# Designed miniproteins, single chains, continued (4): the designs that were tried, part 17

Each design is a single chain, and the fold is of that chain. pLDDT is the mean over its residues in the fold that is shown.

## One batch from the design tools (miniprotein)

Design m12562
Fold by ESMFold2-Fast:
Structure m12562 (fold): chain A 81 residues (1-81)
Amino acid sequence: NLLKKAREYLEIGNEYYKQGKLEQAKEYFELAVKLLEQVPDAKRELAEAYFNLGKVYEKLGKFEEAEKYVQRAVELEREVA
């Protein structure tokens, strides 16, 4: 089940983020995005993954990339409201 695996990757990514392991957090959030893009009606989870990537890029000092991912997350959130 792709959605279940994507949620597990989001949880793992969040744990790495809390530990300051930003490159590992990024990898797991990117894995979640890859799976969620294949799941119909997973816009909420996909928005969460993009928002989390934005937070990682901000912590890495990559503000342009961070803004891009946050914008994608906001657009998806509007579609599920």
Scores: mean pLDDT 86

Design m12563
Fold by ESMFold2-Fast:
Structure m12563 (fold): chain A 114 residues (1-114)
Amino acid sequence: SLAEQVDRAQELLEEATRRLREALENKDAEKFIETVRELVERLGEVVSPEAREFLRSLADALLQLLREAQKKLPKEDAEKVIEEVERLMTELFESKGLPEIAEEVKEQTKKLLE
């Protein structure tokens, strides 16, 4: 069911969020990017386009983690993380037929790079 998909997706996001924060504490930009890639790949298989509210919440959660990355990582590493995660997020949302969320992600990540 849609509810079971959302529950599983929320568990995946919560686990990924813990690992992403650990990567930031260790200043490990590569681990951060790989963790987001794994999350996006798994969510691409688990979550249908009908889970719009979850997908919007996912975008907000990942954007907040990118703001944390900008504060905790050296500038060059933060820029690399923001650019790679923006690509992963926009590919996910476009694949789910949500170009409006992909566009919002592009706008918000552009502001982080300014």
Scores: mean pLDDT 88

Design m12564
Fold by ESMFold2-Fast:
Structure m12564 (fold): chain A 73 residues (1-73)
Amino acid sequence: TEKEEKLQRAAQEGALIAVREVLETGDEEAALRKAEALGRKLAAEYPEIADEIYKVTVEAAREAIAAVREYLA
């Protein structure tokens, strides 16, 4: 559905922005803050699914940060 497509895209964007930040700076907190900012922006664009799109964006980012950390360890 259109909702599922938006949530999947949000998860991908959140993960990518977080991974990019961690690989460039090593700053996991900055990576999470950028993902949260993206999540808030997407929640404002899609108010009908605001809570879900924010949660999916941030959760995907957290999982991606953890995966990169484990890979670099």
Scores: mean pLDDT 87

Design m12565
Fold by ESMFold2-Fast:
Structure m12565 (fold): chain A 78 residues (1-78)
Amino acid sequence: SEFQKMEKLKEEILKKLEEVIDRDGVLPGVTREQALNSMKAYLDDLVKNKRFDDIEKLLKLLESGATLEEIRKFVAEL
């Protein structure tokens, strides 16, 4: 049940990140696929370490209309 909820949140975060990349673009030297794969790896690490509150915070940040730079800063500060 909890694992299924986290997998759904991961899918929603990745979908919302695609929307942010479509709006803002990617950083110079990074492809769309690399950015998405990096986020997927990061989310997998959060799930492995049971950092579920951080996953929920990231989703809320994306839902608030945060920029790609704000998302990058949030991930770097965790």
Scores: mean pLDDT 78

Design m12566
Fold by ESMFold2-Fast:
Structure m12566 (fold): chain A 90 residues (1-90)
Amino acid sequence: SPLEELAEAVRKRVEELLSHLPEELREELSKLFDKIIEALKNGDLKSLEEYIKKAEKFLEENKEKISEVLRTSLLAMLRSILNTAKRLQA
């Protein structure tokens, strides 16, 4: 399914981006992305939107501990995931 292909692409990109995150933040954000990937594979857009919102909130609350470039890349990825998933289910 197109959403399963998106989920696999997201998984690979997330592993790359999270490798640049401070170790103390990696575990929590990794868990949120695992939930995002699971929601994509299941076509659960409601759960996807909820977990993306939680990830965005986590990035805002920890903005002083994350480089601006990395934070911007992660936020752009989260928005891209949601927009692409909505388009693939339309």
Scores: mean pLDDT 84

Design m12567
Fold by ESMFold2-Fast:
Structure m12567 (fold): chain A 97 residues (1-97)
Amino acid sequence: KEQGRKEIEEGVPEALEDMFGSIARLEGERLGIAPDDQEWLSEIARDIMRNRNDIDKLQKILAQLQAKLAATDDPAVRAALQSLIDTVQSFIEANKK
């Protein structure tokens, strides 16, 4: 609060990270995903939002999501991972414009 300039620069990205993480957790709950996987999905969703303007980091996150998708047998987790992959690809495309 005493650092208004930092609140303007950081507050909006932090709110978006929290919102996106919460959405991922709620979708995980709706799909019946296990709590540990819900936590991981929330964390990675927050990382996506934090790095939404960094193509190099988004590409690394995309690789992590694809590796997790290849390693999981849970259809609900696979569906959630595909949704996050689509989101990351959308952010990468937006940053190229």
Scores: mean pLDDT 71

Design m12568
Fold by ESMFold2-Fast:
Structure m12568 (fold): chain A 88 residues (1-88)
Amino acid sequence: SELEERARELEERLREAEAAGDEDTVLELEEELFRLQIEAHRDKMSEEQAEELKRLARELAEAKKAGDEEKAKKLEEELKKKIAEAAA
């Protein structure tokens, strides 16, 4: 599928960024991967739910960039849980 192809491309770019030590690019690509997961289940959620999940993905990237490990962990757990609930 188109989403699976995009995910593979992002995962390859993420691997390259990790190998290069480009932490900013790693965070941007991780956010894009979460956005693709949201798009994969978009038909199972409202527009408001999709925007909330995209906001959580941005806040997660910002928390990781700031080094706020506790906030990042909570946001990642919430984001993953809400995506899984939307997928069900």
Scores: mean pLDDT 83

Design m12569
Fold by ESMFold2-Fast:
Structure m12569 (fold): chain A 77 residues (1-77)
Amino acid sequence: HRSLGLQLRSQGRLRDSSNNFIRSGLQHDSRGNFDLSVRDFDQSSRDFQQIGDYDSSLQSQINSGIIRMQRGISRVS
């Protein structure tokens, strides 16, 4: 267990970063850069998982999976 204040500040920075990856992923998808879009959503999912936001992590995984399925992209980490 660590200071709640430090944890909240760290979680805020990771959440902002994850949201930026979601935005980047959407922009890459709109431009046809599907591999980069998938990578951005996968990164967002990992960052949300680290802060314990499993709902947001799962949503990013779903977005990545839809792009993979719809575009015929094999698994890229």
Scores: mean pLDDT 75

Design m12570
Fold by ESMFold2-Fast:
Structure m12570 (fold): chain A 60 residues (1-60)
Amino acid sequence: MKVELEAKTEEEKEAVEVANKGAQGTVAEMNQLLTQKAKEIGEKAAEVLQKAAEQIKALM
């Protein structure tokens, strides 16, 4: 019984490790996509702010 339980525990450990490795890969990919999108949004926001500042300066 103890030997069979250990074999089952090892199989469970391997399955959990494979699942964790898959999840970690997906999280890394998601982080990269989020970083890229944040940069795009930041650039667009900066452009809108620059245009507003230029319009205010032109009025002065």
Scores: mean pLDDT 67

Design m12571
Fold by ESMFold2-Fast:
Structure m12571 (fold): chain A 69 residues (1-69)
Amino acid sequence: SKAEKLQEIIDKALERMDEEKKEKALEAIAKALAEAQKKGWSEVEGLEKALEAIKKIAPEEVEKAIEEV
């Protein structure tokens, strides 16, 4: 599914990050998913928002994760 693919990209991007970037990314993901849940957005919309947030923190790691998935 699209949700599974988005989650795989997020997971692969996190694996590529150093500890500082990973901590910031996990916080951004949690915030994005919490906001999506509060607003009644779909799982896909929440994951897309999370992916956009981590692209801002670690654009190269996200780009490589997209290529891998």
Scores: mean pLDDT 84

Design m12572
Fold by ESMFold2-Fast:
Structure m12572 (fold): chain A 64 residues (1-64)
Amino acid sequence: LSQEQRVLAAVIAGLEAGLSDEQIEEIAAIALSTEDVEEQIELIEKKFGKEVAELFRREVEKLE
């Protein structure tokens, strides 16, 4: 995934989860911190919970 695609997945997942702009920015930062999608998902789950991580995975899968 490109950096732009990772940010898009983070924004959509955060909006669907009802998160604040600050929380969405944190998810986008996590998505940009590593190129490994499974590591991105694990870090999001650890900070924001499984539901947000699953929403992010779903958006990433759509961009494959």
Scores: mean pLDDT 85

Design m12573
Fold by ESMFold2-Fast:
Structure m12573 (fold): chain A 79 residues (1-79)
Amino acid sequence: MSDEELQELLSEFVLAALAGDIESARRALEKIIESKDRKALQRARDILEAILATYEFPEEVRAGLEELIEEIRRALEEL
């Protein structure tokens, strides 16, 4: 996967997370995980943690986003 493709996936992930679209965020994250790029995964985690610290979400959306953080942490451990 190219650096350009990873940047596009990170942008899709961020936009989906901000919209509370857990399904789209998960799809983008799965492709980032498949890349096995540690820097991209660390950046996805840091951005999502910042989003959760900054914005108010419904409980169900917040829980879904927190689950995505745990998936990122698990993927980083497996690298």
Scores: mean pLDDT 85

Design m12574
Fold by ESMFold2-Fast:
Structure m12574 (fold): chain A 58 residues (1-58)
Amino acid sequence: AAASAAIRAAPEPSGELTRQRFVDGDRAAIEYARQHSDPGNAELLARELARVDAERAA
């Protein structure tokens, strides 16, 4: 089926610039979500943050 998504903002993959922006945004978003989540979700988010930090360090 053809979907006329004229209002859909196509993802702009601009290489390095996009990657750097996503990394920064993702980290901030996860941190904010962890602060406002329930204990169970907070633990899961803490683990996600640790994993992201490990990936960045590697």
Scores: mean pLDDT 58

Design m12575
Fold by ESMFold2-Fast:
Structure m12575 (fold): chain A 90 residues (1-90)
Amino acid sequence: MEEERRRKEELEKEIEEGMELIVRGVSRTVLLTLLKKGEEEKLDELIELSKNDKEKYKKKLEELKKKTGDTDLSDSFWETILEEYEKLKK
């Protein structure tokens, strides 16, 4: 019976790792698409606004979403995109 619990824990870890890989892959793909479109300056502005002014951050994010046209992701994915972009700039 304890073996079922260990198996579930292992599967949950594997699922979490798989989901993390997918989220990371999608976020990186979107980031690369934005960089190819020359939206780097807007990404820099979004990062600064996300720390200093949440209202302006929301407005700029909506502008960027409209401009990309082919990419529509939840706010949580956009947070991941900005985190990956910050790591790229370090």
Scores: mean pLDDT 72

Design m12576
Fold by ESMFold2-Fast:
Structure m12576 (fold): chain A 114 residues (1-114)
Amino acid sequence: MKILSVEELANLSKEEFKEVLLEVVKEVISSAKSEEEKQKILDAIRGLVLELFYRKLSEEEIAEYLRKRVPNLPDELVRKLVRVLMALQKKVEQGKMSPQEVFDIVNEVLDEVS
């Protein structure tokens, strides 16, 4: 699958972005070896979105957060999730989405995969 850049993802509509986020989260969850690992992935995504609400995160900070909490997650999937979360941060920074809209979309996606 061709991975879109952070810039391309940040320029998607809210609906298109939600579809990409859902696809990436489904791919990440499908890599889980157990229900415990799946829960750790979901908790890591929730924790990162909360951090993004209070401060700006670098790609390196997002990647380190994921690797510390889900050490068995393949590097390719870490990179995909980093790009989507960086695009989400950029959408908020550019005023394309409010922090509340970010929480709503992420919660809807996490609820669908739970």
Scores: mean pLDDT 81

Design m12577
Fold by ESMFold2-Fast:
Structure m12577 (fold): chain A 98 residues (1-98)
Amino acid sequence: MEEVKRLLEKALEYLKEALKNLDDPEKAAQLAEEAFRYLSKAGGLSKDIEVRNLLTLAAQHAYLGYQYLKDGDVEKAREYLEKAIEYAKKALEKVEKL
């Protein structure tokens, strides 16, 4: 779980940075894609079902945020990235209690 925690913390950094860079959608998209990669890796390494489910939801929302940024729909991207952060934070809370 230590490795999952580190990957998840890195994903949260990228998600938060993506939200800070919504005025630069190309930069925000790159950051959201990095977050998706870290969340996907964390999910693959997690053996706890609840943590895996939360990481899957976080990764899916990060990827949708990425797609909306590529399409120029910044407001939908914001909604999905905020949801990705919510699920990622819930996953982190669960990992810390294991």
Scores: mean pLDDT 89

Design m12578
Fold by ESMFold2-Fast:
Structure m12578 (fold): chain A 80 residues (1-80)
Amino acid sequence: MAAEQARLEEQRRNIITLGELLIAARKAGDERAFATGVEALRELMSTTSPELKEYAARLVEAAQRDTDAAERLIEELRKA
C-alpha cells in the first residue's frame, strides 16, 4: 500500500515537471521540445490513475492554447 501511494505521488510530481516543460517550450516557440514533452506525458498517462490521466490531458490541451490556464492547472495539481 505505501509503495503504491509513493508511486502515484511520484507520477503526480512527474506530471507537474512535464507540464512546466511544456509551458517553457511553448513560450520559447520550441516545437520539438513541446512534442517530446507531450509524448512523455502520454507514456505516463498509460500507467497512472484515471484522475491524474484526466489532469495530464487537460494540461496538454491548456498548454497548447493558453499557458496561463496551464500554469493554473499545475498549481491546482500541487495543492491536491
Scores: mean pLDDT 79

Design m12579
Fold by ESMFold2-Fast:
Structure m12579 (fold): chain A 104 residues (1-104)
Amino acid sequence: SKLLLELIGTALRVIGLMFDLELNPSKELLEELKREGLEIAELALEAVRKGDFELAEFGIKVLEKMREFIRELLEKGLIDEELARKAIKEIEAGIKEVKEELAK
């Protein structure tokens, strides 16, 4: 499935960005991580629309791990508080949207 490969590819980019952000926290990397999270949410929504509920659930799990990682960096004072809170809100909105589509 093209959608499966795209979601896996985006998830791998997320892992790389999380590694880079932990080693060298920057506003640019946090903004890129947020953008990749939005792409995962869109791919998960497409998975719901195509009836691939397992792939949508995988997307939700990736988003939940991203949210937890950003929260941990925020709690440690390693990233900008305003940008971190904005990124968390955007990721939470994506999780909510995918879960609401799964519930229909």
Scores: mean pLDDT 88

Design m12580
Fold by ESMFold2-Fast:
Structure m12580 (fold): chain A 71 residues (1-71)
Amino acid sequence: SSTEKKLLETLKKLRPDLLQAIWKFITGKELSLELAEKLTAGDKEALKYLLENSPLSAQQWLDAIEAFTPA
């Protein structure tokens, strides 16, 4: 979807450690460095796995990242 493509491009702009910090703040759970690195490298299969196994939708992830990375 267009939202998933936008999320993938947004994730590529993040450092893996920042994505891990955002994930922990939102979910209270750890995000593995391996998965964070795949997500920030633009791995579409990692993104699909994350969306299927996380409580957040692609749009909710976009909104959360924008809130933690204000312009």
Scores: mean pLDDT 81

Design m12581
Fold by ESMFold2-Fast:
Structure m12581 (fold): chain A 73 residues (1-73)
Amino acid sequence: SAARSQAVLDTMERGGRLYREAKELGASEEELERIARLVDEAVQAAALGDLATAERLLSEAEKIVREVRERAE
């Protein structure tokens, strides 16, 4: 459906921004791999219509990015 396609695109955009921010802030290879995995799983969940799981996984990725930001300051 159009709504499901939009949810996938939104999840990809949010995930891509999180990954780029972490990389620019000097996140470790392990942190970047974990963020990428969480984002990939979130996109897959959104594609299946499981928006609650997609949001939870993006929130976990956001937590890692926040920890990287705090360390970079």
Scores: mean pLDDT 88

Design m12582
Fold by ESMFold2-Fast:
Formats: C-alpha cells, structure tokens, sequence
Structure m12582 (fold): chain A 88 residues (1-88)
C-alpha cells in the first residue's frame, strides 16, 4: 500500500525529514564527485532537486514531506542515465 497523505505525528515528521536530509547529502556528494563529468544542465537539475527538497522540509506540510519522501526513492544513477538520454 502507498503512504496516504495524512496528518503526520511529530515523530513521523522527524523520521521523514531525516530520510530527506540524507538524500540531499547524497545528491550533494554526487554533484561534488562528478562536477567535471556532469553537464551544466545536469548540475542545474541536481541543484534544483536539492532546493526543491529543502523547500519541502521548510514548509513541513504532510503533502510536502510525503512528496519529498517519494523523490528519495529515485535512484540517483538512474536519474543521471535519464538526463543523459535527453542529451543524445
């Protein structure tokens, strides 16, 4: 079953925020390690994703946090492959 949009307890909000923050750090590490291999467009997309995730944490609504949590399920390597396919 998919996670339903509902009121999150303070404990659930903390757990979700931690998962999102971990994913943000993973994206930052990917950007730093691959800065010379990534196109400017790919760098901008990664930066935009980081800013979107940070914004959703700041807003802190159940909808924003659950949407951000869904984004954290994306494989970063698969995201890079998808973006590379557009640059053919």
Amino acid sequence: SSVQIRELSPEEKEEVKKKIEKYIEELKNLLEKNKEKLSEKQKEVIKALIEELKRRIKEGTPEDLLHALQITKLDIEELLKAWQKEEE
Scores: mean pLDDT 74

Design m12583
Fold by ESMFold2-Fast:
Structure m12583 (fold): chain A 84 residues (1-84)
Amino acid sequence: MTIEQQIEEELTRRLQEILDALRRGDVSAADRLREVVLKGWEKYIELQPTKEASEKLRKELAVSRERVERDWDDIVATLVRFAR
């Protein structure tokens, strides 16, 4: 299994945990799970073997992170709507 596959599998697991929390109406638990995912991305960037690889990955993940943070309220609203 590649590191990329491990990250995607972990993200899928966290998304399932977020959905389950939202099904219970526990938005605060969903928010905490989101923070855990974002912190995991930051640690993965720190573990890159070269500065160039770290900078490239940081740039890509920063764009992804900003998108998730901006769209989080919409994502939560959508999941709550479907999880009702």
Scores: mean pLDDT 64

Design m12584
Fold by ESMFold2-Fast:
Formats: sequence, structure tokens, C-alpha cells
Structure m12584 (fold): chain A 67 residues (1-67)
Amino acid sequence: MELTMESAETVIASLEAYIEKHKDDEAGIQRAIAALRELAATLPAPVRKKVLEGIARLEKKVAEMLA
């Protein structure tokens, strides 16, 4: 499956919202981030870059949640 730039941004935004609502679902959050990393490896360079930037934002949110 290939993500568009718009779809990638939507998925990342949805997962950010999920993290804020379900701060105690660490296992689910980590599983979703891992799935995005696997997907990023299969994507063309422009979309891959966007997904990797989104993953960095999600990891920052998780760090804030655990702090």
C-alpha cells in the first residue's frame, strides 16, 4: 500500500490525537509507530520523508506523555 502526502499527514494527525486521548495505551501507540516505520521503508522518497517527519512528531508526543 502506498500513501499520498495528504493521507500520510491525516494518519499522523489521527495518531497524535489518539496519543492525547489514550496516554496509557503505550503498547498500541508503539505498534502503530512501528507499522508506520515499516510502511515508510516501502514508499518513494518524497512520501517517505513526510512519514519520517511525522514519526518524529509522534515520538516527541510519546516522550511528553511519559515525562
Scores: mean pLDDT 75

Design m12585
Fold by ESMFold2-Fast:
Structure m12585 (fold): chain A 76 residues (1-76)
Amino acid sequence: SVAAQRQQIMDQAEQAAQNGDYQAAADYVIQLIDLMMQNMNLKRPTVMAMADSLADRLGLPDDVRNRIRAYIDQRM
């Protein structure tokens, strides 16, 4: 299910962030965003808000957050 896939990716993102691997955590956040966009007709402001919320939860540094935002801008 999509819910199970989202949970698995989120668990991997949390583990990467806990290990201090913020680049890997950002890669998982991008995968989660892509999965959600594939299954939902989401607008850019909604996707940005979700990305920022996930980055806050994972404690991602600004450079890594900016990489996620740049990906969304390029994708949308």
Scores: mean pLDDT 84

Design m12586
Fold by ESMFold2-Fast:
Structure m12586 (fold): chain A 79 residues (1-79)
Amino acid sequence: SAAAARAIAQQLALLRQQLALLSRVAPPHVVAQAQALYQEVLDALARWQAQPEDTSYLQRFQQTRQQLLELFDRLGRGE
């Protein structure tokens, strides 16, 4: 639906914004890790959109997004 597409676009925009903020303060190896996870989020989403019946790609999207959010949370706590 249009509402679901807008929600996903907003989630991706927020992740991009957080990556941009991270790249200004975090060490290069942490930025590289976050960028790699973000690319996995994009890859999983693209694969799921191409094959919506294959729930493994949706699960991978959700799992990788959660890993990226947990990384941002740890960095916000000074970990």
Scores: mean pLDDT 81

Design m12587
Fold by ESMFold2-Fast:
Structure m12587 (fold): chain A 74 residues (1-74)
Amino acid sequence: STQDQINALDQQIVGLVQQAVANADDPAKIQQLQAQIKALYDQLISLTTDPQNKAAYETKKASLEAIFDEWLAE
């Protein structure tokens, strides 16, 4: 089902975020993980029809992008 696909994507994102935390001092790895997480969130958002859940995922995506940008700041 679509919900099963959303759940699978959410689990993948959680795993990548955990990898990012473990590699916070590796800019090349953080850049790679940021790109992967963004792509998965875009797919998850596109599959989500409920407005509240869609907004929550968009907020989570934006929050993670901001955190990654801070980790990559010179």
Scores: mean pLDDT 83

Design m12588
Fold by ESMFold2-Fast:
Structure m12588 (fold): chain A 69 residues (1-69)
Amino acid sequence: SEADRERLKGLAELLRKYGADPQFVDEALAAIDAGDLEKARLYIRKAVSTLTDEQRDAFARDAEALFGG
């Protein structure tokens, strides 16, 4: 859905803000643009894995506040 695309795009931009690997963020955004939401979710998970524990905690709090679970 468009709402799923907007949410995933927001998560990818938030990951970029917190210093996640730009390659994984760019791959996630490319997958979103191509309509491959499963691939987008995979690259978002990869991007999250590149964050420090402090960055991951901050990302999780902001994601919950902005996108609700």
Scores: mean pLDDT 86

Design m12589
Fold by ESMFold2-Fast:
Structure m12589 (fold): chain A 77 residues (1-77)
Amino acid sequence: MTEEERDRRYDAWFDAYDLNGDGTITKEELKELYQKLGLSEEEAQQVADDTIARYDKDGDGTITREEFKAVLDELEK
């Protein structure tokens, strides 16, 4: 896949998990998404915890679409 196709797919995944339409997803929703991507429950939990710790700028335990994309870009490197 191209980088553009990957980013667009991640946008679609974010939209699927933003059930409240508030522009954020919770750590629990992140864990579920990562498990659907093929990670084990333990791996998904670790990645979700790291994502929130690094990108939760508001301290509310959620991440924005922008932060979600930044995480995925970091994983590309």
Scores: mean pLDDT 71

Design m12590
Fold by ESMFold2-Fast:
Structure m12590 (fold): chain A 84 residues (1-84)
Amino acid sequence: DEVVAALRRDIEELIKIWDELSEEEKQQVLDTLLGHLTALPEVGLALAPALARLARAYPEYFLPLLDELEKVNPELAAAIRSLL
């Protein structure tokens, strides 16, 4: 899946550059990611391991994102949390 491969690369890149982003840029990324995971739940499941790595690296940002995701897609949120 072209979309899954592209998003996986973007998430791996985010892990490397996250600390270099401003708080405004971090919030924009979080909003964009939540939007993608809400719109494309099947894609989100394929990305669960990459999202779990991001949440382990930066839990202060991504654990609240998982709380918001759980409200709209509890199955995906549970899958990501199971990998933490």
Scores: mean pLDDT 80

Design m12591
Fold by ESMFold2-Fast:
Structure m12591 (fold): chain A 80 residues (1-80)
Amino acid sequence: SSNRRNNGDLLLQSAQNARRNSSIDPVQSTDNLIDTARRLNSGIGNGIRSVYNSGSLIGDDLGAQQGINQALTSANGMRS
């Protein structure tokens, strides 16, 4: 549906914004991304949070990188 594609576009933009800001604040940029993702699709947002939490056990930068990559993949899936 058009709503699914629109939500995918919004998630893509949010993930790209998080990627740009993650070098300044990886935790805050990823929290903002996850909040946006959960509002668009709770399952996708919860998946991004889970991936971030797993990576953050090693380091916040790794958690942010993995979470953002998960969001980009999910956004592309929603847009197709």
Scores: mean pLDDT 86

Design m12592
Fold by ESMFold2-Fast:
Structure m12592 (fold): chain A 69 residues (1-69)
Amino acid sequence: SKLREEILELLKTLSFEQQKEALRFVESLTGRKPPPLTEDNVLGIIDSLLRRLSDEQLEEVKKFVESLL
């Protein structure tokens, strides 16, 4: 959960385009397609998907998000 919260804080510093890149990466790990994207819901969708990931997958997501900074 701490790792998930840290990822979400990093995501808040990203542009909408970079947040969409992070969402695409998370989708590749979960195998699930999200609902239609808006600027208002992208972080909420990512948070929901992150709750389904293992700690190892969360570390991969954090590394990817940091690469977008």
Scores: mean pLDDT 78

Design m12593
Fold by ESMFold2-Fast:
Structure m12593 (fold): chain A 77 residues (1-77)
Amino acid sequence: DEAARSARHVGEVYRELSERAREGMDPREIAEELRRRLPGEISPETLEEIGRMSPEEVAERLERYSEEADRLAEELE
């Protein structure tokens, strides 16, 4: 299932970047990685918002996005 596989990949990227944010990676670098690795998944406005957040806020938001993507993948399987 291509849709389930895509959702799992999206969730994995969110989880990786959430962990990097918790390790202190700059939110602007996280936003750039999201734009590069998941083109079209997040609006430009939301990416700009993410770049202005604290690392803790970014980690929490991406953790939620990862959980939502995992849930979508389970529903598509």
Scores: mean pLDDT 83

Design m12594
Fold by ESMFold2-Fast:
Structure m12594 (fold): chain A 93 residues (1-93)
Amino acid sequence: APDPSAAATEVRLEAKEGGEVPEFWFERTPAGVNARLASRGEALLRGTGVFAGEEHELEARVTGEGSATAVDGAVTHDGPLEVDFLKAPPLAA
């Protein structure tokens, strides 16, 4: 279930040399997150988010040639796409 205090404050996606980001958008909803990402090559996702009332840095490396779509927390993939989270909100211990 979505936490009303959990939100991405700002997220951006940067293409690396030789890579492209044809599509990227992010939207917070009451049911979770809606997002769409399409990349070719390598890109770096960076931003800040609020998780459990605290602001955290978000950073992920995106590689491959494909897309991922999230709708109310459900993620679907089309084509070879890998997302590797380098910095994420800590999960409760």
Scores: mean pLDDT 63

Design m12595
Fold by ESMFold2-Fast:
Structure m12595 (fold): chain A 96 residues (1-96)
Amino acid sequence: DEEERRIELLKGMIKALTAYLIANEKEEEVIKKWKELAGEKAAELAAKIIEARKAGDTAKAKEYAEKLAEEMLKHEKAVEEAERKLKELLEEEAKL
């Protein structure tokens, strides 16, 4: 139960960060960030999320976001960086 809750929280954080970056950053910058954090598969999934969103395919966008979160969870460095970036962004918003 606790492990399931922790995994869902981490997935939620990764999805929220991905949505924020897609909304506020250029497509190539988003793809580059995910490639640096979790490799080529994460970059491919990020590109597919952006493509699905442009097509208005909310079901595919959600599916690819789930797969991206699962891929990110395999990379400890990616999880740590996503948590750090999310906290940093929230702190910057709080200072405004």
Scores: mean pLDDT 76

Design m12596
Fold by ESMFold2-Fast:
Structure m12596 (fold): chain A 55 residues (1-55)
Amino acid sequence: MEETPPATPEQVEEAEKLAKELGIKIGDVDWSKLPQDVVDFTIELLKKALEKKKE
């Protein structure tokens, strides 16, 4: 990926919320510096981890 738009504030907030639900501390991660596709992929991973944690 050569030039993807940076993560939107909405995507960053969603990723942070999911990480918090999983008990992951993300204080040193600058999500706003990551491309949208990377944050979207991370959100997908966090959702899968949350599903696995619940079952």
Scores: mean pLDDT 73

